# Ledger of designs, part 73: designed miniproteins, single chains, continued (4)

Each design is a single chain, and the fold is of that chain. pLDDT is the mean over its residues in the fold that is shown.

## One batch from the design tools (miniprotein)

Design m14682
Fold by ESMFold2-Fast:
Structure m14682 (fold): chain A 68 residues (1-68)
Amino acid sequence: MKTGTDADGTENPVLEKGGGEAFAEIARELGRKHGQPELGDEYAQRILASPDNGERARILQELKERLA
């Protein structure tokens, strides 16, 4: 049957948050604060596609460099 928690790889509902959505939210907020919400959304998508919180934090650092 389609129970689907892991099958929703794109939407990743909330099996165990681990911080992915939190990092994505921070990226969007940073973009908005710097007048570049599209850039924030772009980096948020990269964060959500990342395998772990270490890479997510690294992508956030790249966004901060891009916005500085």
Scores: mean pLDDT 70

Design m14683
Fold by ESMFold2-Fast:
Structure m14683 (fold): chain A 88 residues (1-88)
Amino acid sequence: KELPDVLLLVSRDAQLILDAVPLLEAKGYKFVGVGSPAFGQRYRPDLAAEPDALVAIFLRKENPKRVAVLELRGDREEALQRLRDFLA
């Protein structure tokens, strides 16, 4: 399956986002930064996350054709496994 050019991770757990960085780097993504949902709206104008959610932005290509949002919920182990399954 073709991976998105931009992946937005939505989570309330900053450490989970940090733990996801090496998994995404292994697939050719570059970490751009983390901020509020408004930070992600540049890539997804319809992004409706709760105000306390963090959005981390990862780029694989400078000129994106595909953008995806992945919400990481639950405990860190389950969330990281869901991310691995998504990237497989």
Scores: mean pLDDT 81

Design m14685
Fold by ESMFold2-Fast:
Structure m14685 (fold): chain A 95 residues (1-95)
Amino acid sequence: MPSEEQLQEEIQLSLVRMQRSVIEQTDPSKVDEKQAVAMGKQLIAQLDASKSPEVKREVARALDTLSKKLKALPNPSAEAQKMADELEAKSKEAK
């Protein structure tokens, strides 16, 4: 029988995968930059807090996806550019 810890990991994996899918499906010209930056901060916090290698890997993939999306924005702010660079660095560190 799966433990509570195993069930929590499966839930976290599902949520991160869903979040990454939403990011992938969003047209760069339709991205709310402020929301995208906030999402990046939340994903970094999830990466730092997680003890599961599988969750860390899925979060790292989400960070990479979001970094690429922010870099694809038509006119990204300095905050969005900084976040994209931080997300890319964290993604590479976690892989």
Scores: mean pLDDT 79

Design m14686
Fold by ESMFold2-Fast:
Structure m14686 (fold): chain A 63 residues (1-63)
Amino acid sequence: MSEFEIVLRLVKKELGLSDEQMEELVRLVREGREEEAIKFLMEKAGLSEEEARRVVEALKRVL
């Protein structure tokens, strides 16, 4: 398993996201749609705006 796959699996488990929700999150981050990715995490994972922003920043480093 690559570092990329390991990080995605850990994020999915930690946030309780479905496979479809994780795919959407990855798409938003890859497309540079950071504000939408932050809102998605707040709505689907119940994160605060600050927590969601940290997750998006971490995903940008591995995507």
Scores: mean pLDDT 78

Design m14687
Fold by ESMFold2-Fast:
Structure m14687 (fold): chain A 66 residues (1-66)
Amino acid sequence: MKEKIRKEADKLEQEGIAAWERGDYERAVELFRKAAELYKKSGDETRAQFYEGMAEAAERRLRLRR
């Protein structure tokens, strides 16, 4: 159970990083928040906190341009 959730989180992490690298910060926010939620469900609180922070960073970039 947890390993399957972890692999899904890892996939969302990679997709979020790709979205960030292409400047798609709206998509990066969605993907990083989803990854953080799945990391939290898998018991990886450290990665959950990290990707929650990455989602906030992406959201901040959107706010600075608005």
Scores: mean pLDDT 82

Design m14688
Fold by ESMFold2-Fast:
Structure m14688 (fold): chain A 77 residues (1-77)
Amino acid sequence: DVEKAIEYLEKAKKAAEEGNFDEARSYLQKAVVYLSKAGKLTPEILKNAVKAFGALAKGDYETAIKYIDKVIELLKE
């Protein structure tokens, strides 16, 4: 369900805004699982999700939020 994936992406974004790296990573992982199940894990979406994971791993929450927003934008098209 794409709607459920977007819900988890929004939760990941909120956790990142709060500086909760582990929670943000967990929600982003759940979003990727739902995108995979929906057949929406395109190469472009996957690339942006991987960049978001990398930013979270470095504690760069602003960059992580930017890439999460890009994934959400791609899902609305």
Scores: mean pLDDT 85

Design m14689
Fold by ESMFold2-Fast:
Structure m14689 (fold): chain A 55 residues (1-55)
Amino acid sequence: SEVVRRVILHELNISEEELERLQAMSEEEAIRWLQETRGLSEAQARAVVEALRSL
């Protein structure tokens, strides 16, 4: 859903460019990137990656 993607991007301040990079990463690299750049826990980062990849 485009709406769900937009909400997640806005909430975490993720640009479309950063989203494209994140989607090109492995799941574990994407989780680590979100933990390092957004201060998310591993569980939170995993949930975000799963949500963005299921859209």
Scores: mean pLDDT 78

Design m14690
Fold by ESMFold2-Fast:
Order: structure tokens, then C-alpha cells, then sequence
Structure m14690 (fold): chain A 55 residues (1-55)
């Protein structure tokens, strides 16, 4: 796992399950954007969808 995913996991270790799930999904979207797999618009759409599904 890269440093970004590790840092997020560590900071959220004591967070509620829903918060950890949302942050993990947001991190995946951000990493895909950073890797050039998706556009900024697609990243934001995935993050919005994750927020709606977790709530």
C-alpha cells in the first residue's frame, strides 16, 4: 500500500466504521485520478456517490 493509503488508514484507525469506509473510498478515487485513470470530474462523482451510499 502506498504512503497516502497508509497515512489515511492510520489517522482513521479509531474512527467509526462509516467514516473509515467513506475515507477509503475517497482515497481510492483520488488515487485513480492521481494515476491518470479517471478525470477530476469522475473522481468528484465517485466521492459524491460514496458519501451518498455511506449515509
Amino acid sequence: MDKIREDIRRSLKNAPEKVRELAERNAEAALKYADGEISLEEMLELMKKAEEEVK
Scores: mean pLDDT 73

Design m14691
Fold by ESMFold2-Fast:
Structure m14691 (fold): chain A 83 residues (1-83)
Amino acid sequence: MLYKVTVTHPATGAKAELVVKGSTKVGDVLTELGIKLPEITGEDLIEALKEIPPSTTVGELFERSQKEGYVKAGNLVFTVEEV
């Protein structure tokens, strides 16, 4: 199953979208976003990983996003949609 992950950095207004498999780890998503969005710092990534377990899959993040409307982690906001 494929999911569209939208990550927003509220302090700068920067956002990026990725379409990934539900089995993709959040750490891999954050690595790709750090390449796409220079506004997202290594410190922002570290703070996000303190609030989202490193083993979290995009499928698990989707369930949480559906229940809560969004997932805030450190300085980042995640929204996940099924594609």
Scores: mean pLDDT 77

Design m14692
Fold by ESMFold2-Fast:
Structure m14692 (fold): chain A 87 residues (1-87)
Amino acid sequence: LVKKAEEAEKKGKGDEAARLYIEEGLKYYEDGDYEKAIEMFEKAAKVGSDELAAKAYAGAADAYEKLGDKEKAEEYKKKAEELEEKA
C-alpha cells in the first residue's frame, strides 16, 4: 500500500495518495505500531485536501495519545478541529 500511495503522490493525485496513507496509518494503529501510524498520517495531511488532512491529524492525535505524548496528541487534535471548520 505505501508504494501505491507514493506512486499516486508522484503523479499529482494528492487526495488518492492521502486516502491510501490514511488506510495504511489505520492498519499500523491497529497493529500497535503508533510511530509508523503517525508517519503515514503526516504524509496524508501533507498531500490531501483539508478534509483528508483533518482526518489524518485526528488519527495522528489518537496515535500520540497511545504513545503517552499528551502534548502532541492535543496539538494534532487542535489541527484536525481547525481544518474540519474549513472543510
Scores: mean pLDDT 82

Design m14693
Fold by ESMFold2-Fast:
Structure m14693 (fold): chain A 73 residues (1-73)
Amino acid sequence: AAEVAALLAERTAEANALRAKGQSDVEKFKEAMRGAGASEEQIQAGIDKVQAEYDSLLQARVAELTARAEAAA
């Protein structure tokens, strides 16, 4: 059905948007931490945390939209 196709397209679009936002946030975080005089170890730890948070958001959103598509099928 058109609704299922729309939900799957939304899932793909949101996944791509979250990945792009995560990459942008990592770059901004690196710039901000270097500007604040943070060590490379502190910057890497912060990057790992930001990436983990975006991975969790991506996983949760993909699961939500997949469940909605399955319910609509």
Scores: mean pLDDT 78

Design m14694
Fold by ESMFold2-Fast:
Structure m14694 (fold): chain A 120 residues (1-120)
Amino acid sequence: SELEEKRRQAELLLATVRAIVAEAEEKGYISYDKARAAMEALIRALTLYLQVYPRDSPEYKAFFEEIEELAKRLAEAIKDKEVAKKVIEDLEELTKQLKEKDPETGEEAERLLKIFKEAV
């Protein structure tokens, strides 16, 4: 079904981000492009998951906890402060645009960005 496909795509995005974060942790380095792509993938994953499960569902809450852990690990892996600042600036624009189109999804993206900012 379309909902099963969205759930699987969200889970695949999460697995992709886990691989990016693990490599960054091993190397002690992550580029701006990879850090941005990883955060955009997490926002895409939560957007897809919210189309399958209600925001107050146990399934969405558990999924968001996994996204939160990955965002914190990614933030800690970014050693270059200029890379962190640029990723934050790009994501602030992205979350603003998302909130204008879908306020509920945008609020969850803003919540994720706040977690990321507090961990850098």
Scores: mean pLDDT 90

Design m14695
Fold by ESMFold2-Fast:
Structure m14695 (fold): chain A 68 residues (1-68)
Amino acid sequence: SMNEELNKIRREVAAELKAAIDDPEDLGVALAVAEVLLKEGVSPEEALELARDLETARRFIEERIAAL
């Protein structure tokens, strides 16, 4: 099912982010950004790249809020 596949992808992306980010607050932001991107159909590879770069991740969120 789509939910099972999405949950597997979320776990894999979360594991990569946990390995890359030591700061709990930065990790929390990265995980939240990655989850939003994955739910909106962004590829796991692109979601991971954007979420790992906190400056790029913040810009992405700002642009999406501005589009609302």
Scores: mean pLDDT 75

Design m14696
Fold by ESMFold2-Fast:
Structure m14696 (fold): chain A 62 residues (1-62)
Amino acid sequence: GNDVLLLQERLAELGFLSDADIAALSDYFDDSLRNRVKSFQRLAGLTVDGIAGTETQEALAK
C-alpha cells in the first residue's frame, strides 16, 4: 500500500536502497524490503525485527 511506498522512499533517501532496488520496488512489503528495514534498525540501535512500526518510522523521520 501507500505506506510501503513512503517507507521505500525514505530508505532510498537515507541510502539504504540502490537505483536498481528502487526500479524493482512495488507497494508490497516483501523480504527484500524487510531486510532493508532490519539494516536501518541495526544502524539506528533499534530492535531488529524488520517491522516498520512507530519507533522505526520516528527514527526514519529524524
Scores: mean pLDDT 70

Design m14697
Fold by ESMFold2-Fast:
Structure m14697 (fold): chain A 66 residues (1-66)
Amino acid sequence: SEVEKAEKELEETAKEVVKELKELEEEEKKNGPLPQEEVSRLIGRALRRIGDQIQKVLDARRKAKA
């Protein structure tokens, strides 16, 4: 179903975000901390990606109820 597809895509997006943030943490341990402005932008983009995918799940659920 479209709902199951959207939920799978949300899970995959969440896993990608976690992986990217862990890689950022590892890079900071190796090369020193990134500027706070850059970290904030990266986190903001990650939050938007999750929010967009949550919206797709909600849209798919609404369509399934119609």
Scores: mean pLDDT 82

Design m14698
Fold by ESMFold2-Fast:
Structure m14698 (fold): chain A 100 residues (1-100)
Amino acid sequence: MRAEELAREGERLLEELERAVEALDVERARELLRELARVAEELVRTGDPEAIEKARELMKRALELLERLAEQVDPASARELAVAATGAALRVIGAEVDVE
């Protein structure tokens, strides 16, 4: 898949995540974070420095949105969001370590 297409998909997923956060939709936010982590992992795996920086930008913005949602929901839901955020971050970091 082209890095430009992945970057565009990531931006679309971020817009959907922002809407899920505004709606306080924890389940949808977790689903969108998993999709964003997949897109970010694929961007990193291209080995393109610009794509890797885009992946970092997408993940940073996604994690900031999840933190905002976690502050507005019950402690159990906030914990589920924290677990999802940790898993997503580790997935992308793992891809970066595997790139030459």
Scores: mean pLDDT 83

Design m14699
Fold by ESMFold2-Fast:
Structure m14699 (fold): chain A 102 residues (1-102)
Amino acid sequence: MDLLERVKELIRELGATATFRNIAEALGVSVATVSEAVKELDEKLIEEVLEEAEREGSEEGVRLAREAREYLKKGDYRKAAVLYTAAAIIVIGRRIDKELGL
């Protein structure tokens, strides 16, 4: 979706200052529209990380990915993003450990 891609680009550009209000103002849309776009993007990414965490047997990755999903549902984008990032890092680390036989 065109709007979803613009939200994604603004998040990369603004980083830690990427608030729903700042994104909405930059795109000329409502905060609700940004919230829906971010929810679609992050839910898909969270599901991908969750599925990989389950496949790799990472209990911590599964827990953090599920917590990220819960915070996203509550509209706490910052906590959702932090927890999602932590889950992704753990899943990648678990994969590396498994590949190295550690």
Scores: mean pLDDT 66

Design m14701
Fold by ESMFold2-Fast:
Structure m14701 (fold): chain A 98 residues (1-98)
Amino acid sequence: MTFEELKAEVIERGKKAKEFYEKNKDKLDQIRKDHPAQYAAAVQTANIAEKKAKEIDEEVGKALRYITLGLFTENPDKVKEVMEEVLRLADELVEAAK
């Protein structure tokens, strides 16, 4: 897969994740109150992934943020798996951009 193909897939995935996140903000707020450690881990992962990808493409960075928050909001008990998937995806994007 070329960088442009991977970028297009991530942007589309990020757009869907953003829509899910915006519709489920109340759920995320509840998770923040009930599971503050898991929420902090998800937010930190989103910040790391966005920062890593932003140096290549700002839109990709934003997409990774929403993908992280969307996946976490769907399955807050799987925060470790979400962190591993998103950080791996960020690394694949960085490598493909070389």
Scores: mean pLDDT 83

Design m14702
Fold by ESMFold2-Fast:
Order: structure tokens, then sequence, then C-alpha cells
Structure m14702 (fold): chain A 59 residues (1-59)
């Protein structure tokens, strides 16, 4: 589900020291960058993430 993907993205960011790129998240989760980017966009809209250059961190 989307909610499960959002949770996995958040956990992966934490495991990587609080920040990760879309490419790093895609590789870690075994997903395409397009799939990860779509979920990241929704998480940014929800205020769950902050984007700093190519990196994403929890808000």
Amino acid sequence: SREQLEMQIALTILERGGRATAAELAEALGLSQSTVSRVLEEMLKEGALVKEGRYYRLA
C-alpha cells in the first residue's frame, strides 16, 4: 500500500542517518526511481518530508 511504502521510505531515511536521495531509496527498497519519486512527491505535499537539493529528510 502507499502507507506501507511511506513508512518504508521514512525508515530507510532514518537508517541512512536522516537523509537519502530518490536513487538511494529506490535501490534500498528494490523499486524504480519513478515509483519512489511519486511517493516522495506525496510525502512532501503532506509535510512529512523536506527536500534539500537532491536529498530528502523527515520534517
Scores: mean pLDDT 86

Design m14703
Fold by ESMFold2-Fast:
Parts: sequence; C-alpha cells; structure tokens
Structure m14703 (fold): chain A 86 residues (1-86)
Amino acid sequence: LEASARAVLAATEALAKEAIEVAKRAGDEELAERARAALEAARRALGGDPEEALARLQAQTARVGGILEEAKELLKEKEEEERRKE
C-alpha cells in the first residue's frame, strides 16, 4: 500500500510539473497555482491511513490530469492567436 501510494504520488508529481509548465507557457498563473495546490493536497494525503491515502491520491491525480488538459487547450489557443497576429 505505501509503495503503491508513493508510485501514485510520483505520477501525480510528474503530471503536476507538466501542468505547471504548460499553464505558465499559456500565461495562466492561476491554473499553475491550482496544479500546485492539487499536488500539495496529494502530498498531505500520505500523512494518514495508507489505504485512505491511496484513494485521496488517486482523486488528486485525476484533478491534476484535468488541469493539465485545460492548460494544454489554453496553450493551443494562445499559440493559434499568436500565429494569427504574425
């Protein structure tokens, strides 16, 4: 359980890092902060019961995934807008 929770956290950290980078490139600092907050919540989840921690981590992983998808869409819009202005 602890090993599984740590593996999910590592995956969440990787997703959050990508989401933060994409959000910053899109110019959305609020979205980058949301990704950081979700990662922080995931890290805090490890402090409790290991079985409950895994479930909480999975919920935060889904949250980070949604933020990453939103950030990618915003980046695509920004790049398309910049391309039109060239």
Scores: mean pLDDT 78

Design m14705
Fold by ESMFold2-Fast:
Structure m14705 (fold): chain A 88 residues (1-88)
Amino acid sequence: GEATSLNNLGNVYKLQGKLDEAEKLYLQALEINRKAGDRLGEATSLNNLGNVRKLQGKLDEAEKLYLQAIEIKRGLTAVKDAVDRVLA
């Protein structure tokens, strides 16, 4: 969808060194995913923003963004594992 395309375009701009433009696209993708309740998409956008902060040398900000993405992914995995346990 649109959020995926924005993340992909942001990845292109990041590789071109256009970090400010990449950040804007990742923030737009993050907003779309949050409004849609797409938690996996939200985690992807947060991870991409963390990569931008890392490239800018803002390591404390990158760490916080990566930890938010990890927390979302672990929450999703824990729910899946709990469902799999009940159904087994």
Scores: mean pLDDT 83

Design m14706
Fold by ESMFold2-Fast:
Structure m14706 (fold): chain A 57 residues (1-57)
Amino acid sequence: GSAAARKGIEEAEKLLAEGRAGGAATAAWHSYQEALKSGDEELAKRAKELLEKAKAA
């Protein structure tokens, strides 16, 4: 749900800040899926942006 998506986005941002790109990509991917399931377009967009950033790191 959206709460799980928000928590995963926070975890992904933290992992990216720590230089843990692989963990950040995993957290962002799960957040993206949860946001899509909940219909939260803004959370889905944010999670996708974090996923792309983590993959580029």
Scores: mean pLDDT 81

Design m14707
Fold by ESMFold2-Fast:
Structure m14707 (fold): chain A 79 residues (1-79)
Amino acid sequence: SAKREQLLKDLEYVDEQIKKDPNNAEAWVARGNILFELKRYEDAIKAYQKAIELAPDNKELVKKAKENIEKAKKAIEEE
C-alpha cells in the first residue's frame, strides 16, 4: 500500500541519519516510531532501548521511550 511504502521510505531515511550519527537518540526514537507503525514491535523496542542508552539523563525522552516500549510489548502479547 502507499502508506506502507511511505513508512518504508521514512525508515530508510532515518537509518541513513543513524548511519551518519549513531549517537543521535532522537533518530533512534524516530526509528522506533516508524517500526511501531509498521507493526514491527520487537524492532521498535530495540530502537527505543538504544535511545534510552544514548540519552539516559534526558527525562522526557526516557519517559516517552519507556511508554512506547510498554505499548509495543502489549501489542505483541495481544497479537
Scores: mean pLDDT 89

Design m14708
Fold by ESMFold2-Fast:
Structure m14708 (fold): chain A 95 residues (1-95)
Amino acid sequence: MGAELKKAEKEIEELIKQLRETDDVLQQQRIVAKILGIIQKLVDSLIKNGGSDADKKKLLDLIKKVEEKVLSIVDPALQQEVQQLVDQLIKRINS
């Protein structure tokens, strides 16, 4: 997971930068979907292949940091959707 996680972190940071540069709610929604899609692939990999407790913790820490940054940027109309989808991802990791 280390190499996949580092690659995902870089891709997510670029998407967060794009998110800060847009004032269009639909464009924000598309960028958020891409960010969550990257995280979802990491969660799927962790569940299917079996990750270490260290990998699980690193992924949870990444998800929490990304949620905090995204919620600070996005339109209030998107905040509930983001929180709900993040909660579902965290629940899958902890199941």
Scores: mean pLDDT 84

Design m14709
Fold by ESMFold2-Fast:
Structure m14709 (fold): chain A 76 residues (1-76)
Amino acid sequence: MSEEGREALERAVEAKTAEEALAAADEAEASGDLKAQIGAGVVHLAIAVAKAVGASEEEAVELARKAAEESLKAGM
């Protein structure tokens, strides 16, 4: 994974709101790194699923954090 893509996903792990997590995922997508782009897709999906099931903001952020962490592990 590129350094730019990794740093963007690390920002998604540290995000305190769903908006911050999505912004970090968009940076990972913009990196041009396929592994980081896949990670961005998983973060977007996690937040979309959380919203669809009526999860709280805190639950959506935690789900996005786990998605970003797993993407970073898989990208190693």
Scores: mean pLDDT 82

Design m14710
Fold by ESMFold2-Fast:
Structure m14710 (fold): chain A 59 residues (1-59)
Amino acid sequence: GLKFLGDEYYRKGLVYYKQGKYEEAIKWFEKAINYYRLSGDEEGAKQAEKFLEEAKKKL
């Protein structure tokens, strides 16, 4: 389902973020946000948006 894809993309974003690969992390967090929004998971979207902004500040 859409939430499952959001969760998977969010996990990928976290993996790249932890590795310092911020451009890749941003890509996966953006995908996660889109899928969380489509599934109605507002909390998941907010968490992914928070990490997206943190990754952007690292560039």
Scores: mean pLDDT 87

Design m14711
Fold by ESMFold2-Fast:
Structure m14711 (fold): chain A 59 residues (1-59)
Amino acid sequence: MENEKIAELARKAGLKVEIVSEDELRVLSTPEEIAALPGAQRDAFVAEARPYFEEIRKK
């Protein structure tokens, strides 16, 4: 559920993401490409996706 949401948000923002399983999402372009996004898109994406990332990033 969160994986599909994050993947959709990431590709809309131009980021690369890989879904490993329903409970696990691997973000390939997190550290540099998120920071390189246009400010408005980055802020919106990070704000919306951050709680999903933190929860999935657990495992």
Scores: mean pLDDT 64

Design m14712
Fold by ESMFold2-Fast:
Structure m14712 (fold): chain A 90 residues (1-90)
Amino acid sequence: LLERAESLPAVLPKTPVEGARAAAEQARLLAELAEEAGLDEAAELFRKAAEHFEKAAEALEAGDLEAAEEHYKKGLEYAKQAGKLILEAE
């Protein structure tokens, strides 16, 4: 969201939303590391995981628990697929 782009680094102690956003940030970092390692497919899956974790956080902020759970599960699914590719690469 554009309004978020101008906010100073403010951390809200809302555990479920904070957890989902932290998962999204972790997935983005893992995507960068996977790209550096030449694991482009794993990087793509981590980027998809991050997108779903962000959508889960947005749904949580909107009070849509059903959408939040669906997106969070999808994010975990992509992250697991990416992790498996990294393990299979050695």
Scores: mean pLDDT 76

Design m14713
Fold by ESMFold2-Fast:
Structure m14713 (fold): chain A 75 residues (1-75)
Amino acid sequence: MKHAEELEARLEAARAAGAPRAELLELELELARETAELLLEEAEKNAPSKEKLEEIKKKLEEELRRVEELVRREL
């Protein structure tokens, strides 16, 4: 799986095609969500404890929520 790479390719193609700002922002948001999932997956492999993993999950959810809100404000 490399869904983030597929989304990056879509974003690049959309930019080349002159897609509207709104479409570019939606692709950026989708890429951010995929990146957060990948970071969480890595945290599951590398976290030294369940407590630390839970902390990382909470941080990722908070950051993703903030990015989503920022993108919505620009649309």
Scores: mean pLDDT 73

Design m14714
Fold by ESMFold2-Fast:
Structure m14714 (fold): chain A 70 residues (1-70)
Amino acid sequence: LDSLSAEENVALGKEAYAAGDLETAKAYFEKAVAQDPTNLEALKNLADVLLQLGETLEARRYLEKAAELE
């Protein structure tokens, strides 16, 4: 798990999300955003997971960051 790329963390996050493991998905997407704060896919997927976990304020912040990059 150490030294994974942002893209690899996004892929693992998507797998966890598809399995219904929202906490694991969140952790992987957070790693992806930390490694590449401009990765639109990571930002949007993190926001989606945060919304499903009820973390609406955090989700909004990541959606705003994604919008700034588009």
Scores: mean pLDDT 82

Design m14715
Fold by ESMFold2-Fast:
Structure m14715 (fold): chain A 65 residues (1-65)
Amino acid sequence: SSLRQLGQQHFQEGERAYQEGNFREAIRHFVQSIRAFSASGDDQSRQQVLQRLQEVLRELQEKID
């Protein structure tokens, strides 16, 4: 479905933004990916992206005093 493709696109853009140090953009893309997979009914992909977002947020939290 187009929503599933949109989810994959946002996930890839989120990973790219994270690697470039654009953390706000990365989080925005991960959230949009989760929304797209949720709307498509792809629970497995939604959970995988949610887990990745949680890992990213944890890493960022550890860098804040």
Scores: mean pLDDT 86

Design m14717
Fold by ESMFold2-Fast:
Structure m14717 (fold): chain A 63 residues (1-63)
Amino acid sequence: MIEYSLDEKKFEEWLKKLIEGIKEAREGLKTGTGAGRAVGSKGEEMPSDEDLRRLAEAVRKEL
């Protein structure tokens, strides 16, 4: 347990920026890196919109 206050508003801002950053990165990957990076295997797939929603809801429930 974190002894220090989490400042819920800062946590929400951080979470918001994280989710938006992930969405932006996904769009960048669609346009920029579609050519050849996954020739071997898509070992690390980007989370889907549904995964991001579930993550956000799970975090909100925890708080």
Scores: mean pLDDT 58

Design m14718
Fold by ESMFold2-Fast:
Structure m14718 (fold): chain A 55 residues (1-55)
Amino acid sequence: GAEIEELRREALELAGQISPVVREAVEREIDRVIAEGGDVLGILRRTIASLRALL
């Protein structure tokens, strides 16, 4: 839904501020969790919180 799309965009934007390699790694992990039917909202929220703490 819209919330997942917005959080995914925010996570990738923050990861990109660190490096392109980190952005790619974050994108692959999110896409993997989606493909495996995992907790997408949980991973996005945790990833954003962690990236904000680093920036």
Scores: mean pLDDT 82

